# Ledger of designs, part 97: designed miniproteins, single chains, continued (2)

Each design is a single chain, and the fold is of that chain. pLDDT is the mean over its residues in the fold that is shown.

## One batch from the design tools (miniprotein)

Design m7357
Fold by ESMFold2-Fast:
Structure m7357 (fold): chain A 68 residues (1-68)
Amino acid sequence: SIEDILKGYMKRKGKETLSVEEVVMTLKMQGIYLSPKEQLALLEKAEELGKETLSVDEIVEAIEEAKK
């Protein structure tokens, strides 16, 4: 799952949160390509929360909302 991929990357890098660019790159390396709509949803979530980086739960929520 997306959550498992992101958690694996975070554990390997010693990070608790990821930038939108890191999310897109990490998923792409595993063969998962986010649509422009999904990428925009991540950027909007970061702006809404006033953050540069997002938690796994925030990332998953934004992607799932964008799929509908």
Scores: mean pLDDT 84

Design m7358
Fold by ESMFold2-Fast:
Structure m7358 (fold): chain A 95 residues (1-95)
Amino acid sequence: SEEFVKIAREIVQVGREIVALAREKDPDHPLVKELTRELGELEQLIADGAPKEEVLEAMRRFLEVARKLAEETGDPRIRQLVEKMEELLKKAEEI
């Protein structure tokens, strides 16, 4: 679905913004390393045209780590991006 791929790419863009902000604070934090790994896996699945359910699962894994990082850092910018990603994921699941 073109609509799904569009939303998936928007989620990746938001994910990149979260990782960039997280690295600015503490690039050596275990959650930042985990978040970077999960983002890479999500990007690869989208590039490979993986099944929708595999991409959604990767999005959920990334979002779980991003939520933990938002809680740990207390950064309102990261929290806002996590909320935006949650809305995009909900839209992706409804396609």
Scores: mean pLDDT 87

Design m7359
Fold by ESMFold2-Fast:
Formats: structure tokens, sequence, C-alpha cells
Structure m7359 (fold): chain A 107 residues (1-107)
């Protein structure tokens, strides 16, 4: 694994974690629990398909943030993150579609 890409992903994850905690703090405890469970479900889905923990955690948080802000998940943005995380373009497209469905249907 290349150290520079891992560092970039860790920095993005820290930023996404901070933003997500700010957004969740504006919600009721019931809605916070709902989004935390959804984050875990997205992460587990990606990890089960061979995505690294770091990439899966970043993608899960970015998908939830995107949905919270825009009301939808950008399949293209999720696909791009997966590809940068080492997933092939074909698999990343399939996974991005599943992440979009999971987040939009559950939230």
Amino acid sequence: MKEEKEKEFKELLEQAEKLLEILLSTLSPEEQEKYRKLLEEVKELLVSRGVSELTAELVARMAIIDYYITGKVSEEAIRDLLVKGGVSEEKAEEMAREVKRLVEEAA
C-alpha cells in the first residue's frame, strides 16, 4: 500500500468524522442512532466485498453526509472514492450503486 494515499484518506476521514458529528449533534437521539447504525451497515457491506476498513469508513461517512446535505447520494462521488481506495472501476460502480440504494432507502 502507498503511504501517501493512506495519509490522504486518513485526513479526509478525520474531516468527515468532524463534519458528521456536527451534523448528528443537530438531530434527535433517535435520528442519531439511526444514522450511526446506517454508517455501520454501509461500512460492513463494503468490507464484506473486500474494501479496506479505511476506505469503507470514509465512503460510509461521505455517503451519509451527502444524503443529509443534498437529500441524495452521488453514485459518481462514491465510485471515485472507491477507485482511489484501490477498488476496480467496475466493482466500484456496482458498490456505489448499492451504497446509494442502502442510504437513500434507509434514511
Scores: mean pLDDT 82

Design m7360
Fold by ESMFold2-Fast:
Structure m7360 (fold): chain A 61 residues (1-61)
Amino acid sequence: MPLSREQLVARLKELRDRARALGDDGLATAADWAVAHADQFSDEQLQDLVASLEARLAAIA
């Protein structure tokens, strides 16, 4: 089931906070940028971005 835009933005904020906790400032900055520009993405683009950032975080952890 596709996530709502609100849920996708919430996940980006969670990814940002987790990346900061792990010391990955680059990933944290990317997630924060995505939150700031969420209105410029389609729902599909935002879902892909969340999935990509989640995969990057998983590779670091």
Scores: mean pLDDT 80

Design m7361
Fold by ESMFold2-Fast:
Structure m7361 (fold): chain A 62 residues (1-62)
Amino acid sequence: DLDKILKEIDELKTDDQILKVADKMGLSDAEKTNILSQPSIDKQKEFLKMLLKRKVMEEKRS
């Protein structure tokens, strides 16, 4: 599931598409704001992937 989502993120081209994936994955408004604060779409994708990897690792540890 995660690998498939990360590949979907690589196909995104707009801020709106990135936010929709973040919303679907249950990221907070604060996390979404941090993604939007990134200076480029490529950096927004990178930050989104980082947050998702962190979230998955945290859930596995619990």
Scores: mean pLDDT 78

Design m7362
Fold by ESMFold2-Fast:
Structure m7362 (fold): chain A 71 residues (1-71)
Amino acid sequence: MSQEEFAKESRELFAEIEKLLEPHYSEEEIQAILEAIEREAVRMHLAGASREELVAFLREKLRELKERLEA
C-alpha cells in the first residue's frame, strides 16, 4: 500500500468512526475515543505493523463499534 493510499484509507475510516459515534457521544468523548484509536495505531506502527495491518485494525474497530452501538 502506498503512503497516499494509506493516508486516504485511514482518513476515510476515521471519518466513518466519527459519524458512527456522533449520535451516541459528546464531541469531547468522540475526540477522546478517536485519540485512543490513533494511539493504538501508533503503537502498532512502532511495533512494526504494515500499512495494510493498520488499515485492517481501523476496519476492525469500525466493525466492533457498529456491533456495539447499532445492536
Scores: mean pLDDT 83

Design m7363
Fold by ESMFold2-Fast:
Structure m7363 (fold): chain A 75 residues (1-75)
Amino acid sequence: NAQLEADIYTALGEIYLALAKLMWERGEPPEEVIEALQKAIDLARKALEIDPTNEGAKRVLEEAERFLEEVRKAA
């Protein structure tokens, strides 16, 4: 089931995005926050390759990319 596979990748992406936000709020090293965001982006992209219409994956990708730019500017 391709939709289920895309949903699993999306859920993992959401977890890494949430982890990145938590790490950033706690003042963890920017490099570690960036690694978590890159994993979220990669997972969201995999979900979209399987199901291009997955709204959750689109949100994860957009939010993670925006947050990554913010972290890189602050680091």
Scores: mean pLDDT 89

Design m7364
Fold by ESMFold2-Fast:
Structure m7364 (fold): chain A 65 residues (1-65)
Amino acid sequence: MEADEQFAAVRERDDLPPDAEAALRRLLNDPSRVLVVTGVGPDEGLGGARLGGFVPREEAEESLR
């Protein structure tokens, strides 16, 4: 279950497929959900990150504090 590299590669590109861009925009437009990663800082670069998954925003904020 190693998706952090693929997800980081998609971010580093500036030419996302329309389907991927639409899916990401829907996730970003949902304020109740955030993507949590572990093992690395919550930055744009996910290289080497350990992807945790999507959690409710309130729970994620408590985990990051």
Scores: mean pLDDT 50

Design m7365
Fold by ESMFold2-Fast:
Structure m7365 (fold): chain A 63 residues (1-63)
Amino acid sequence: MSIKEKAVKLAKEIGLTKLTMSNLAKALGVSRSTLHKHIKNKHELLELMVEEEVKRLKEIVLG
């Protein structure tokens, strides 16, 4: 599983109100620099989270 996929899962567990790049990096066990290499900023992270939710909803609705 890629670091992006792990980051999306952990971001959902942290929740939007408490979600920061620092909290996410700590939860992943990586440096903020390492996380930033894969996910440039919080906006990109939110876009990835939305894409995963859309994919999940399509699977529920279509099968």
Scores: mean pLDDT 78

Design m7366
Fold by ESMFold2-Fast:
Structure m7366 (fold): chain A 71 residues (1-71)
Amino acid sequence: VSPDDRAIAEVLFQITPPEDEFALLAGDPEVVERYEKLLGVQITPDVRAEYRELLIQAGVQDLKRAVDKVT
């Protein structure tokens, strides 16, 4: 995984609305092509893997914040 793949994934994480998140993760060709055209980049499987990792890490961070509020 290159630094560029991570940078593209971070931009996707910032701009992607919830309705497009699952389509991007699934590699939906219509959604992938739309964001590739919008950003002028290629969304490879490596970029999607980095994007999935960012979503997982955000979910873990949200869970930690919820636990901290209760504890």
Scores: mean pLDDT 74

Design m7367
Fold by ESMFold2-Fast:
Structure m7367 (fold): chain A 76 residues (1-76)
Amino acid sequence: MAKELLDKAIEAARAGKTFEAAVYASQAILEVRKLPNPNPEVIEALREAAYAASKGDPEKAIENIQRAKKLLDEYE
């Protein structure tokens, strides 16, 4: 579920829909927080991604979302 939201956030950012990217990244934070031991580095990466998207920086948003995906793969 969280990874699906991250994929949607990347797609939105690539399409220039930075507001949608920020929304998906924020939703992913809520899903990560529901995990038994949420990785604070994943949450921080997603916060940075949402902030970058909200500032109209899709490249930085994508970079941080990809970092969060990698960390989630190592955690699961």
Scores: mean pLDDT 81

Design m7368
Fold by ESMFold2-Fast:
Structure m7368 (fold): chain A 75 residues (1-75)
Amino acid sequence: MHPEVEEILEELEAMIEEAERLGLEDTKRYLQEVKEKVEELAKKGTEEAIKEAKRLLSDAKLRFLQALHELAQAR
């Protein structure tokens, strides 16, 4: 597996654990789905697949931050 993909998976796992700790069940499920997609991209091993995995991580981070913002506004 490419080292960059391993780093992406580690960041996704960290966000999944934090979402679980915060009780963000929908966000946790979304992040788990993103992790599965990144694992499928890792099987291709192309530069394009790595770029797509990085894009998915960026989108996941944005969604996670949005969930944190909504949680803060709710309580």
Scores: mean pLDDT 82

Design m7369
Fold by ESMFold2-Fast:
Structure m7369 (fold): chain A 92 residues (1-92)
Amino acid sequence: SIADEVARIVQEAAETGNYDEARKRLAELAKKHLGTDPGALRVIGAAYQVLDRIKAEGLEVGALVPLDTGSDDPEAQAAELIARGRELAEQA
């Protein structure tokens, strides 16, 4: 799913510290879904917020687990990503 792919990109960025590459990959995903899937764009937007928080707090990947939203709703998936990023920032 798009949420799983986005979560993997965020986790890889946290592991490698390569936030620029992660943003580039998210931008390519956004291009694929632009005008066709606004829900996917919402999830991708949430991932940018999570990346910004991880980078700002200097967090290590060990706190980023597989995204479990319990829902196929893109808004719920976006909310879970934001909540997870906030938890990571608070643990730094």
Scores: mean pLDDT 64

Design m7370
Fold by ESMFold2-Fast:
Parts: structure tokens; C-alpha cells; sequence
Structure m7370 (fold): chain A 73 residues (1-73)
């Protein structure tokens, strides 16, 4: 999950304010997750929310974060 947090933190400066808010909340939730499996569930939920809100930048950042967690499973 550390790799996912890094991906999201590196994406933050290039995102809109709305995308930044969603991604910051995802980072906080992922850091509190007790396992990589829970981190994946949190990231998938955040991605679904970003998609419903039309936040393309957040969607791309969350997809990269999901891949980073999957590579460490």
C-alpha cells in the first residue's frame, strides 16, 4: 500500500481541487487500511466515485495506485 500512497501523492499537484480532495481522502483511508486487500477495496471505491463525478485526473491516479497494490500482492 505504500507504493499506492506514493503514486497518489505524486499525482496531487497536477489535479483539480475536486480531484485533490477525493485523492487526499483516498490516501488517508489507504494509510489506515489493515491489509493490501482492504487498500484495494478502498481504491476501487474511490475510483468509482471519481468516475461518477467525471474526475478524469483522479480516475487515472487511482488506476495507477490500484496497479501498484496489485503488483505487491
Amino acid sequence: KEAAVRVLEEALPSLSPASQQLVREAIRAVRKAPSDEEALRILEGAKAMAESLGLAGAVRALERAIRAVEENL
Scores: mean pLDDT 82

Design m7371
Fold by ESMFold2-Fast:
Structure m7371 (fold): chain A 97 residues (1-97)
Amino acid sequence: ADEYLFKGMEAYNQGKYDEAIKYFEKALEIDPTDVLAQVYLGRAYRKKGDLEKALEWYRKAVELSPDNFLAQAGLADVYRELGKTEEADEWEKRARA
């Protein structure tokens, strides 16, 4: 999954979020447990304003890796953008524990 994960990160850093999503999806086809690819899918969907898909991917990342602070922080960011302040504060505390 390393090749597709890297290409996805390059596309993400260039603001090419649709291309990034496609590469991260390919990374997950090779390794469905790639937590970093799931986190970047959450980030890319959030950048596109698809907050529901962003939330779904960050939740999947936390389910596979409960202590992953990037996934926890991503959940906090998406909940805050949705106006769910209590959920955002809870996930932010977990990410900083």
Scores: mean pLDDT 86

Design m7372
Fold by ESMFold2-Fast:
Structure m7372 (fold): chain A 97 residues (1-97)
Amino acid sequence: GLVEEARRLLEEARELFEEMRKIFRDSLDASLEEKEEALAKMEELLAQLREILDELEKLVKEAPDNKELHELLLEAEELLGLAEVLLAVLKLLIKKE
């Protein structure tokens, strides 16, 4: 059903976010060039995460009174927000060098 599809999408979002967290962590002690490469990869993963949110929003529109779908969308939106913070911090670290 729609909830099962939304749970699959949220799991994909979590996997993308964990990959971004690993890239961010590994970039902290890296060279400027490696940080710039990490930023480019994180921007690609962020775009994929946004596509997952678009699909979750479509499922919510199909069943707007389904509370569980709204809760799953909110969790994905929180992951996107955290991912955007990681990108912002990495951009700041690149500018500091």
Scores: mean pLDDT 90

Design m7373
Fold by ESMFold2-Fast:
Structure m7373 (fold): chain A 94 residues (1-94)
Amino acid sequence: VEEVLEEEARRLERYLEETELSPEAREELRRSVEALEEAKRAVKEGNKTKFIAKLFAIMANGVELYFLGEPEAAELVNEATLRVAKAFDEQEKK
């Protein structure tokens, strides 16, 4: 799970650096990167409640990006959320 969180945070950071975005969209995407880093810390702490709360925050940021007219950024954030959730579910079953 931590590896997937790190990978997805780096994907969002790369998109921020390589893509021309509105200031509002850049801020939402930056907040998504911060939420992924906080989710990674929650996993290290064994805090499942905090981890789940951070996943919901990332999802909300994705929805906001869609309404800001950035569907590609929104989809990237949505994919990050789904990949992290899947990795967490797979880890819980082992």
Scores: mean pLDDT 78

Design m7374
Fold by ESMFold2-Fast:
Structure m7374 (fold): chain A 54 residues (1-54)
Amino acid sequence: PEITSEKAAFETGAALYLMAEGVPSEEVLELMRETEDMPEEEAIEFLRKRVAEV
């Protein structure tokens, strides 16, 4: 599936938020890698769930 601006923007926002909440940058990068193989909508859902968990 194609990577859209929405996915990229959400990934950036989620990464910044997680790091601000004290999640290690290494773990955040791992989450970003995890979403690379996901469809756009699933990647956003996955990241939103992780953000809500913190």
Scores: mean pLDDT 76

Design m7375
Fold by ESMFold2-Fast:
Parts: sequence; C-alpha cells; structure tokens
Structure m7375 (fold): chain A 63 residues (1-63)
Amino acid sequence: MLEQARQYARQSALYNHQGNYAQSQQYGQLYGEYARDLREELKAREGRSAGIPGGNPFKAPAP
C-alpha cells in the first residue's frame, strides 16, 4: 500500500533535517524501490480487471 512508501519518504526527510544524509539516502532508495514495485502490481491488477469485467474468477476444467 502507498502508506509504506509515505513512511519511507517521511523518514528520509527527517534524517535529512537531522543531517544524517546516509540514513536519508537509504530510506529514499527504499521509497523509490517500493513505489516502483507497487506501480507494477497496480498495472498487473488493472490488466486482469480489464480482461475480465466484474473481476469474478471463472472456473475452467482441469486439463
């Protein structure tokens, strides 16, 4: 969820204010990686939803 990314961004800003740039950069990287992963997951969800309106899984006979 976006809340985790916001937490990383806030931590990065707080450490930057305290002059701890190493920690600030570390949390900044975590924020960036998390945001990218989240965007990819959202894209995958949108693709699945667009493929099947209603989002209800249909059962297929096992091969």
Scores: mean pLDDT 66

Design m7376
Fold by ESMFold2-Fast:
Structure m7376 (fold): chain A 79 residues (1-79)
Amino acid sequence: ALSDAELEALAAWIRENAAALEEQLAAARRLAAERPEERAAIERAVELWERLLAAARAGDLAAAREAAAELAALAREVA
């Protein structure tokens, strides 16, 4: 689990890199359209990253923690 300081640092990094992250999420959605076997996992990851980005922009550390935890769980499930 992330500490509060680690989560605040992650949120700050996300805000600073929001445009690049939005480009990567758009690329991931295009990839999901081309790869039906991976589509559900890719779409879930994009949804969680969009939630994390929104939470970081809002300064909602509780929502950011929840989204980050779900992303970590998804990464373990897909690996």
Scores: mean pLDDT 81

Design m7377
Fold by ESMFold2-Fast:
Structure m7377 (fold): chain A 77 residues (1-77)
Amino acid sequence: GITLPQLNTIVDGLLAKRGPDGTVSLADAEAAIEASGLTPEQKEFILGLLRRFVGPDGTVSLEQALAALLFAKTILS
């Protein structure tokens, strides 16, 4: 499962890269997930969720990203 320290690492990475409009680029979100030490399968699951919320500018809202992480933690526990 996803541990609380791994989840906190991703959240901190997203917050550090947050734009003034409250969005994060998919590339920055991928980097935050890579820093967490999750398995390749767990990373792809979370990235798959985030891609559903990516806008035409290649960003996802921080709120949607956090919701996806909480959902992933529940499913992958």
Scores: mean pLDDT 80

Design m7378
Fold by ESMFold2-Fast:
Structure m7378 (fold): chain A 65 residues (1-65)
Amino acid sequence: GPAAEAAARAALAGDAEAAARGAKQSVLDYTPSEEVENALARAVALGGSAEAAARGGQAMKDAGG
């Protein structure tokens, strides 16, 4: 969804805070965690920041009860 794509683009750009916000919004939008995780992993594979992707993943866990 749009929030997962925004998180992936943020991770690709190395923006950890934007990646975290996108990942949190994905949980609120009821986006499957697998979709968010795959989007972040793809961003890293394309040369994005692994640190920003990890930050996004952690934010998703913190938001996903």
Scores: mean pLDDT 81

Design m7379
Fold by ESMFold2-Fast:
Structure m7379 (fold): chain A 67 residues (1-67)
Amino acid sequence: MGKATVTVTKEEGRWGTGELEAENGAKGTAVVAFADNGEVLATNGLSQVRLTEKVSENVYEGEAKPL
């Protein structure tokens, strides 16, 4: 598990797309889901990130783990 930052680039209702950046500097595209309870989740198909902190407009931070 590692720390990751997600910048949301497109939002469409309860889902969107963004850029995922891991603490080791790895970058990739992610799909983002916005849950009814206010949780924000991102995945690139290999890992998932639960985004627990909103650090700025459209930028979220959380922990990455394997799917």
Scores: mean pLDDT 74

Design m7380
Fold by ESMFold2-Fast:
Structure m7380 (fold): chain A 86 residues (1-86)
Amino acid sequence: MKEVIDLEAEGTLVLIELAILKNYVENHDLTPEEIAQLRAEVDRLRARGDEIVARLSKIDPELAAQWRAEFDGAIAEVEALLDKKA
């Protein structure tokens, strides 16, 4: 169970960072350079989420699927907002 607890803690931090990015994008006017930097940050968080899901899938595939859905949803929301600001 320790590895699952550690992975869920890491996943929670990824979702918190995505929520912070979403709020930032919603509340600020962004330059093209800032949009590019924020897209790179979303890509970093996506890669981290992919790693967490891959590790969870070896322990608890159902839990991994739930985290995949949460990460994909949160990422899609930020990307949609970035597309609107571009």
Scores: mean pLDDT 88

Design m7381
Fold by ESMFold2-Fast:
Structure m7381 (fold): chain A 85 residues (1-85)
Amino acid sequence: MKEKVKKVTEELFKKAIELLKEYGLEEEDIKILEEAFELYLAGKEPSDELQKKVEEIVEKLPEELKEKILELEKKAREEVDKELA
């Protein structure tokens, strides 16, 4: 991943984490999401256990918050797609 795309993706993830903290998500759940994010930035695959925990955390979020997180993820994917195109 190019430095520019990496920085934009990192910024979008930080915004997502801020939204989750404002919502009052548990510190342990936030740490799990941060760990998965760090692996993604490093180009490493998360373990099956870590991926399952991330999915469980996302599943329990309110729909409005899920939509905001998905919007940030979509913006990150669009930036990656622009660099690959």
Scores: mean pLDDT 74

Design m7382
Fold by ESMFold2-Fast:
Formats: C-alpha cells, structure tokens, sequence
Structure m7382 (fold): chain A 72 residues (1-72)
C-alpha cells in the first residue's frame, strides 16, 4: 500500500500548495506510467483533474490511490 498511499498524499500536498488541476492530474499520470500502467494513466488522470477542479480533494486522492492499486 506504500506506493498508493504516497501518490494519494502527493495529490493532497499539491492541492494544498495551490497547483492547478491539470498539473496534479499530470503528476498522477506520470506516476502511473512509471508503475507500468500507461494504458490506464490518461483515464485516471482525467478523473483526478475533474475531482480537483470541483474542489473534491479527498475524492481526487482516493481516485489516485485506487489507480495505483489497480496498476499493481
């Protein structure tokens, strides 16, 4: 669970620091690609972008966590 927890926490930290939904989504996409989940990365990144844009940071973090768990 360490990788999934780390990516979820990264999403929360970027949101707290005021990074854009697009930047946060790209960060998640790059993390998923690094884990070998390139085929799913764009879909999960777009879901994270939408959640951050709506201010649902907890939802964005959980989407990122689930994406990493699905990649492993």
Amino acid sequence: AAAADAVAEHVRRLAEEGYSPEFIAKSVEMALRALGAADKAPEYAEKVRQAVENGDIDTAAEIARQAVEDAL
Scores: mean pLDDT 83

Design m7383
Fold by ESMFold2-Fast:
Structure m7383 (fold): chain A 119 residues (1-119)
Amino acid sequence: KEEERKELIERALRAPDVAEAKRYIDELVEKGISPEELLEIAEALAPRAGYGAEVALHIAEKLKERGELEHARRAAEIAIEAAERAREIALAATDSPEQAAAVLARAERIIARAEEILR
């Protein structure tokens, strides 16, 4: 029902971590959420440090699996932009070389995967 979808969208937007966000997104996909609504979630979560890029990539992959190629490409672009932003933040504000290296490696993986969707 519509109320249930709205609650799941709100929970996805407030999710404390990537795993929770992905679970709510997967549930929304099963309930037939529109590609437009999935893009809105990707755009809203993209600025969130630590997981925005990974969530946007997950949405891009779900849209591609659904055959929504134009929306998948837009979500992949959002994922790349968010991953590049995370790289810039890690390089500028690193108190730990190990933590910075982990963020950079994650960003590289997200960008590579998103670029595959854009092909």
Scores: mean pLDDT 82

Design m7384
Fold by ESMFold2-Fast:
Structure m7384 (fold): chain A 60 residues (1-60)
Amino acid sequence: MKPTDEQLQTLVDLGFLRNTEYDEHTKTGIIGFQKLAGLEADGKVDEKTIKALKGELPKD
């Protein structure tokens, strides 16, 4: 699933992307975010990555 403009904007706000363009830089930004969130850093926007971007992680 490709990220929405809102999800790309969240990555920009967090400092992982420079803009909201879906490009090679987006994959690098997603990997950086996934590493920060403790997720699998494969650059793919899966459901876990989307939930982390929304700040909706399950309570631990």
Scores: mean pLDDT 68

Design m7385
Fold by ESMFold2-Fast:
Structure m7385 (fold): chain A 80 residues (1-80)
Amino acid sequence: MYTMTEEDIAEIEAQFPEVVEYIRSHHNPEEAEELIEIMEKSVEGVLNGKTKEAQRYLLDRILEKEKKEELYEQHLKEID
């Protein structure tokens, strides 16, 4: 019956730092930073009522990360 209120939003924001710490504890530092960025944008989208846009952003960032990692590895092999 109740849609998300400012109070519900504040509660979600208060819990987000704990999720960030959890990610950093269970992933490599480089991977953790990228996952945190993806999570931050996803949460921001949900809080602004843009759930579908947040899901699209999350997917696009995951795909771009994988593409960048492949390009980075290829570039390292071609240097010098």
Scores: mean pLDDT 59

Design m7386
Fold by ESMFold2-Fast:
Structure m7386 (fold): chain A 72 residues (1-72)
Amino acid sequence: SEVEKEAEEAIEELERVAKEAREAGDLGLAESLDEVVKRTRKAIESGDEEEIRRAAREARGAARTARERLEG
């Protein structure tokens, strides 16, 4: 579904930002992003499109905030 695809794309973005956080030495940020990835995957596994949509929005927000923190 489109919603699941959007959530998977959000996971890929989170994993990219988590890698950047690790390379920058911000292990705490990387660990927090890993937890958001786990929650987003659980939402996809639920099959509930509204739950997946909410998780995707949270994931995109977390990635955005983390990028802003890393970019200074």
Scores: mean pLDDT 86

Design m7387
Fold by ESMFold2-Fast:
Structure m7387 (fold): chain A 62 residues (1-62)
Amino acid sequence: SAAEAQAILARAEALRAEYPGSVAAAITLKEVREAVAQGDLAGAREALDNAERQRATLASQL
């Protein structure tokens, strides 16, 4: 749904903003945006969920 796509994008952008120096966070935002553009909400959510589980890695790139 459009609401689900917007929620996923908002969370990915928030993650990117939380870790501004992280290459991994920047890549995650790009992957989420591309998946949403292709209608692949499952792929977008998987990329975001993987990044959330790997927050220690995102933080280490600050």
Scores: mean pLDDT 79

Design m7388
Fold by ESMFold2-Fast:
Structure m7388 (fold): chain A 73 residues (1-73)
Amino acid sequence: MTVQEMMDETKKLVRDEGERFIKQGISVESFETTVRGIVDSTVNALIAAGDYDAARELREFYEKLLEEVKKKL
């Protein structure tokens, strides 16, 4: 799996979870608890591989999505 494929898959999982949590009316805290682990695991893997630009991009993607979820919950 390429770094780009891993990034795309992680972004998809995070978006799908965000949509599910909004639809179910689940709290922002529950969303953060569930999704942060997935994001942090991928970010840490990218950092360990030396892909710090990809790690930053994924972190920024998560923060932006978190703001969208906060507005809709």
Scores: mean pLDDT 78

Design m7389
Fold by ESMFold2-Fast:
Structure m7389 (fold): chain A 72 residues (1-72)
Amino acid sequence: MTKEEILERVRKLADEAVKRGELTPSEARILVGLAEGALEHPDAFRAALETLVKTGSPAVQRMAREALELLD
């Protein structure tokens, strides 16, 4: 999967979370920006997602699991 495809998927997940009231638009924008930067450092991004699977809210845990699946 290309970096552009991963970023589009992250944006869709963030947009859906905003529509559900689970993230603010500002938080979604920050999440997408962090994902874009972290794709240049994939080890750090993967480690952060693995942490979020264990420590985030149910919605954040789901987003982190889906993002990890997209990276593999």
Scores: mean pLDDT 72

Design m7390
Fold by ESMFold2-Fast:
Structure m7390 (fold): chain A 87 residues (1-87)
Amino acid sequence: MSPIDIYSSMYGNIVISSGNHVTDSSDSIHDFMNNGDMGGMMSVMDDMNNHMVDITGNMIDIHDIMGDTSTSNDWNIHYDIMMGTIN
């Protein structure tokens, strides 16, 4: 699995653990992308971002995750620890 796949899975789990609020966030985004519904996709992305900020206090833009760009230092530390342990 790619690091992005693992990270996306973690992000989805974080949102879900926030209160079973978005049980199918990844599938919803994928479905909106396939249908060309940018409005629906942006709405789901905004909801996911808000939940992650509420949980962690650190912001990771979904664009950064999807673009494989640098994230916040705190999240990079958590990510590196997990990947370092697995590897």
Scores: mean pLDDT 46

Design m7391
Fold by ESMFold2-Fast:
Structure m7391 (fold): chain A 100 residues (1-100)
Amino acid sequence: DLELSEEEALELLLSKIPELLAEMKAILSGMSEAERQELLEEARREKEAAIERMVKLGIPEELAREYLDHSIAAVEALVAGDDAKAEEHLKRIARLVAEY
């Protein structure tokens, strides 16, 4: 996608959201409630370390933070059974990545 225009990158990323959403739902449905909560707690705990790793790879801190916030929020929405909210967070990630 680095060789694509912003419009082409966004279209490609948006086209993959339904499949990604289905895959995420399948993974989460195979987990217990305790395992899903542990996954979310781990993601929240590791967020700052993940931002630091992304910044070292040349990703701006603000972009890395927004990406991880929406990634965690998408998983939280799926755990709560709100597929529509999860899809909106994934669409926000797609736009952030395409515009970067």
Scores: mean pLDDT 82

Design m7392
Fold by ESMFold2-Fast:
Structure m7392 (fold): chain A 83 residues (1-83)
Amino acid sequence: HMEEVWREVDAVARAFKVGIRIGDLLGLPFKVTVEIASALIDPLLAGDPEAAFEAAKRVLEKHGVKLTPEQEEEIRRIIEEAV
């Protein structure tokens, strides 16, 4: 029970750190940053960086944010560091 709770708390903390870094990189509103962080929890808990990147990208596309190739590479790097 406690080990599972710690793993979930750690995933939430990592998701918010990643979300904040992406939000800062792209100049996103706090609401969008939180939505990205929330979308990252399950992929980070699963240890799946590709699923995490796709989850972040879907939130960005929902809010009309288009990424340059350089921004996509940096976001992938941020996510890979957190997995």
Scores: mean pLDDT 85

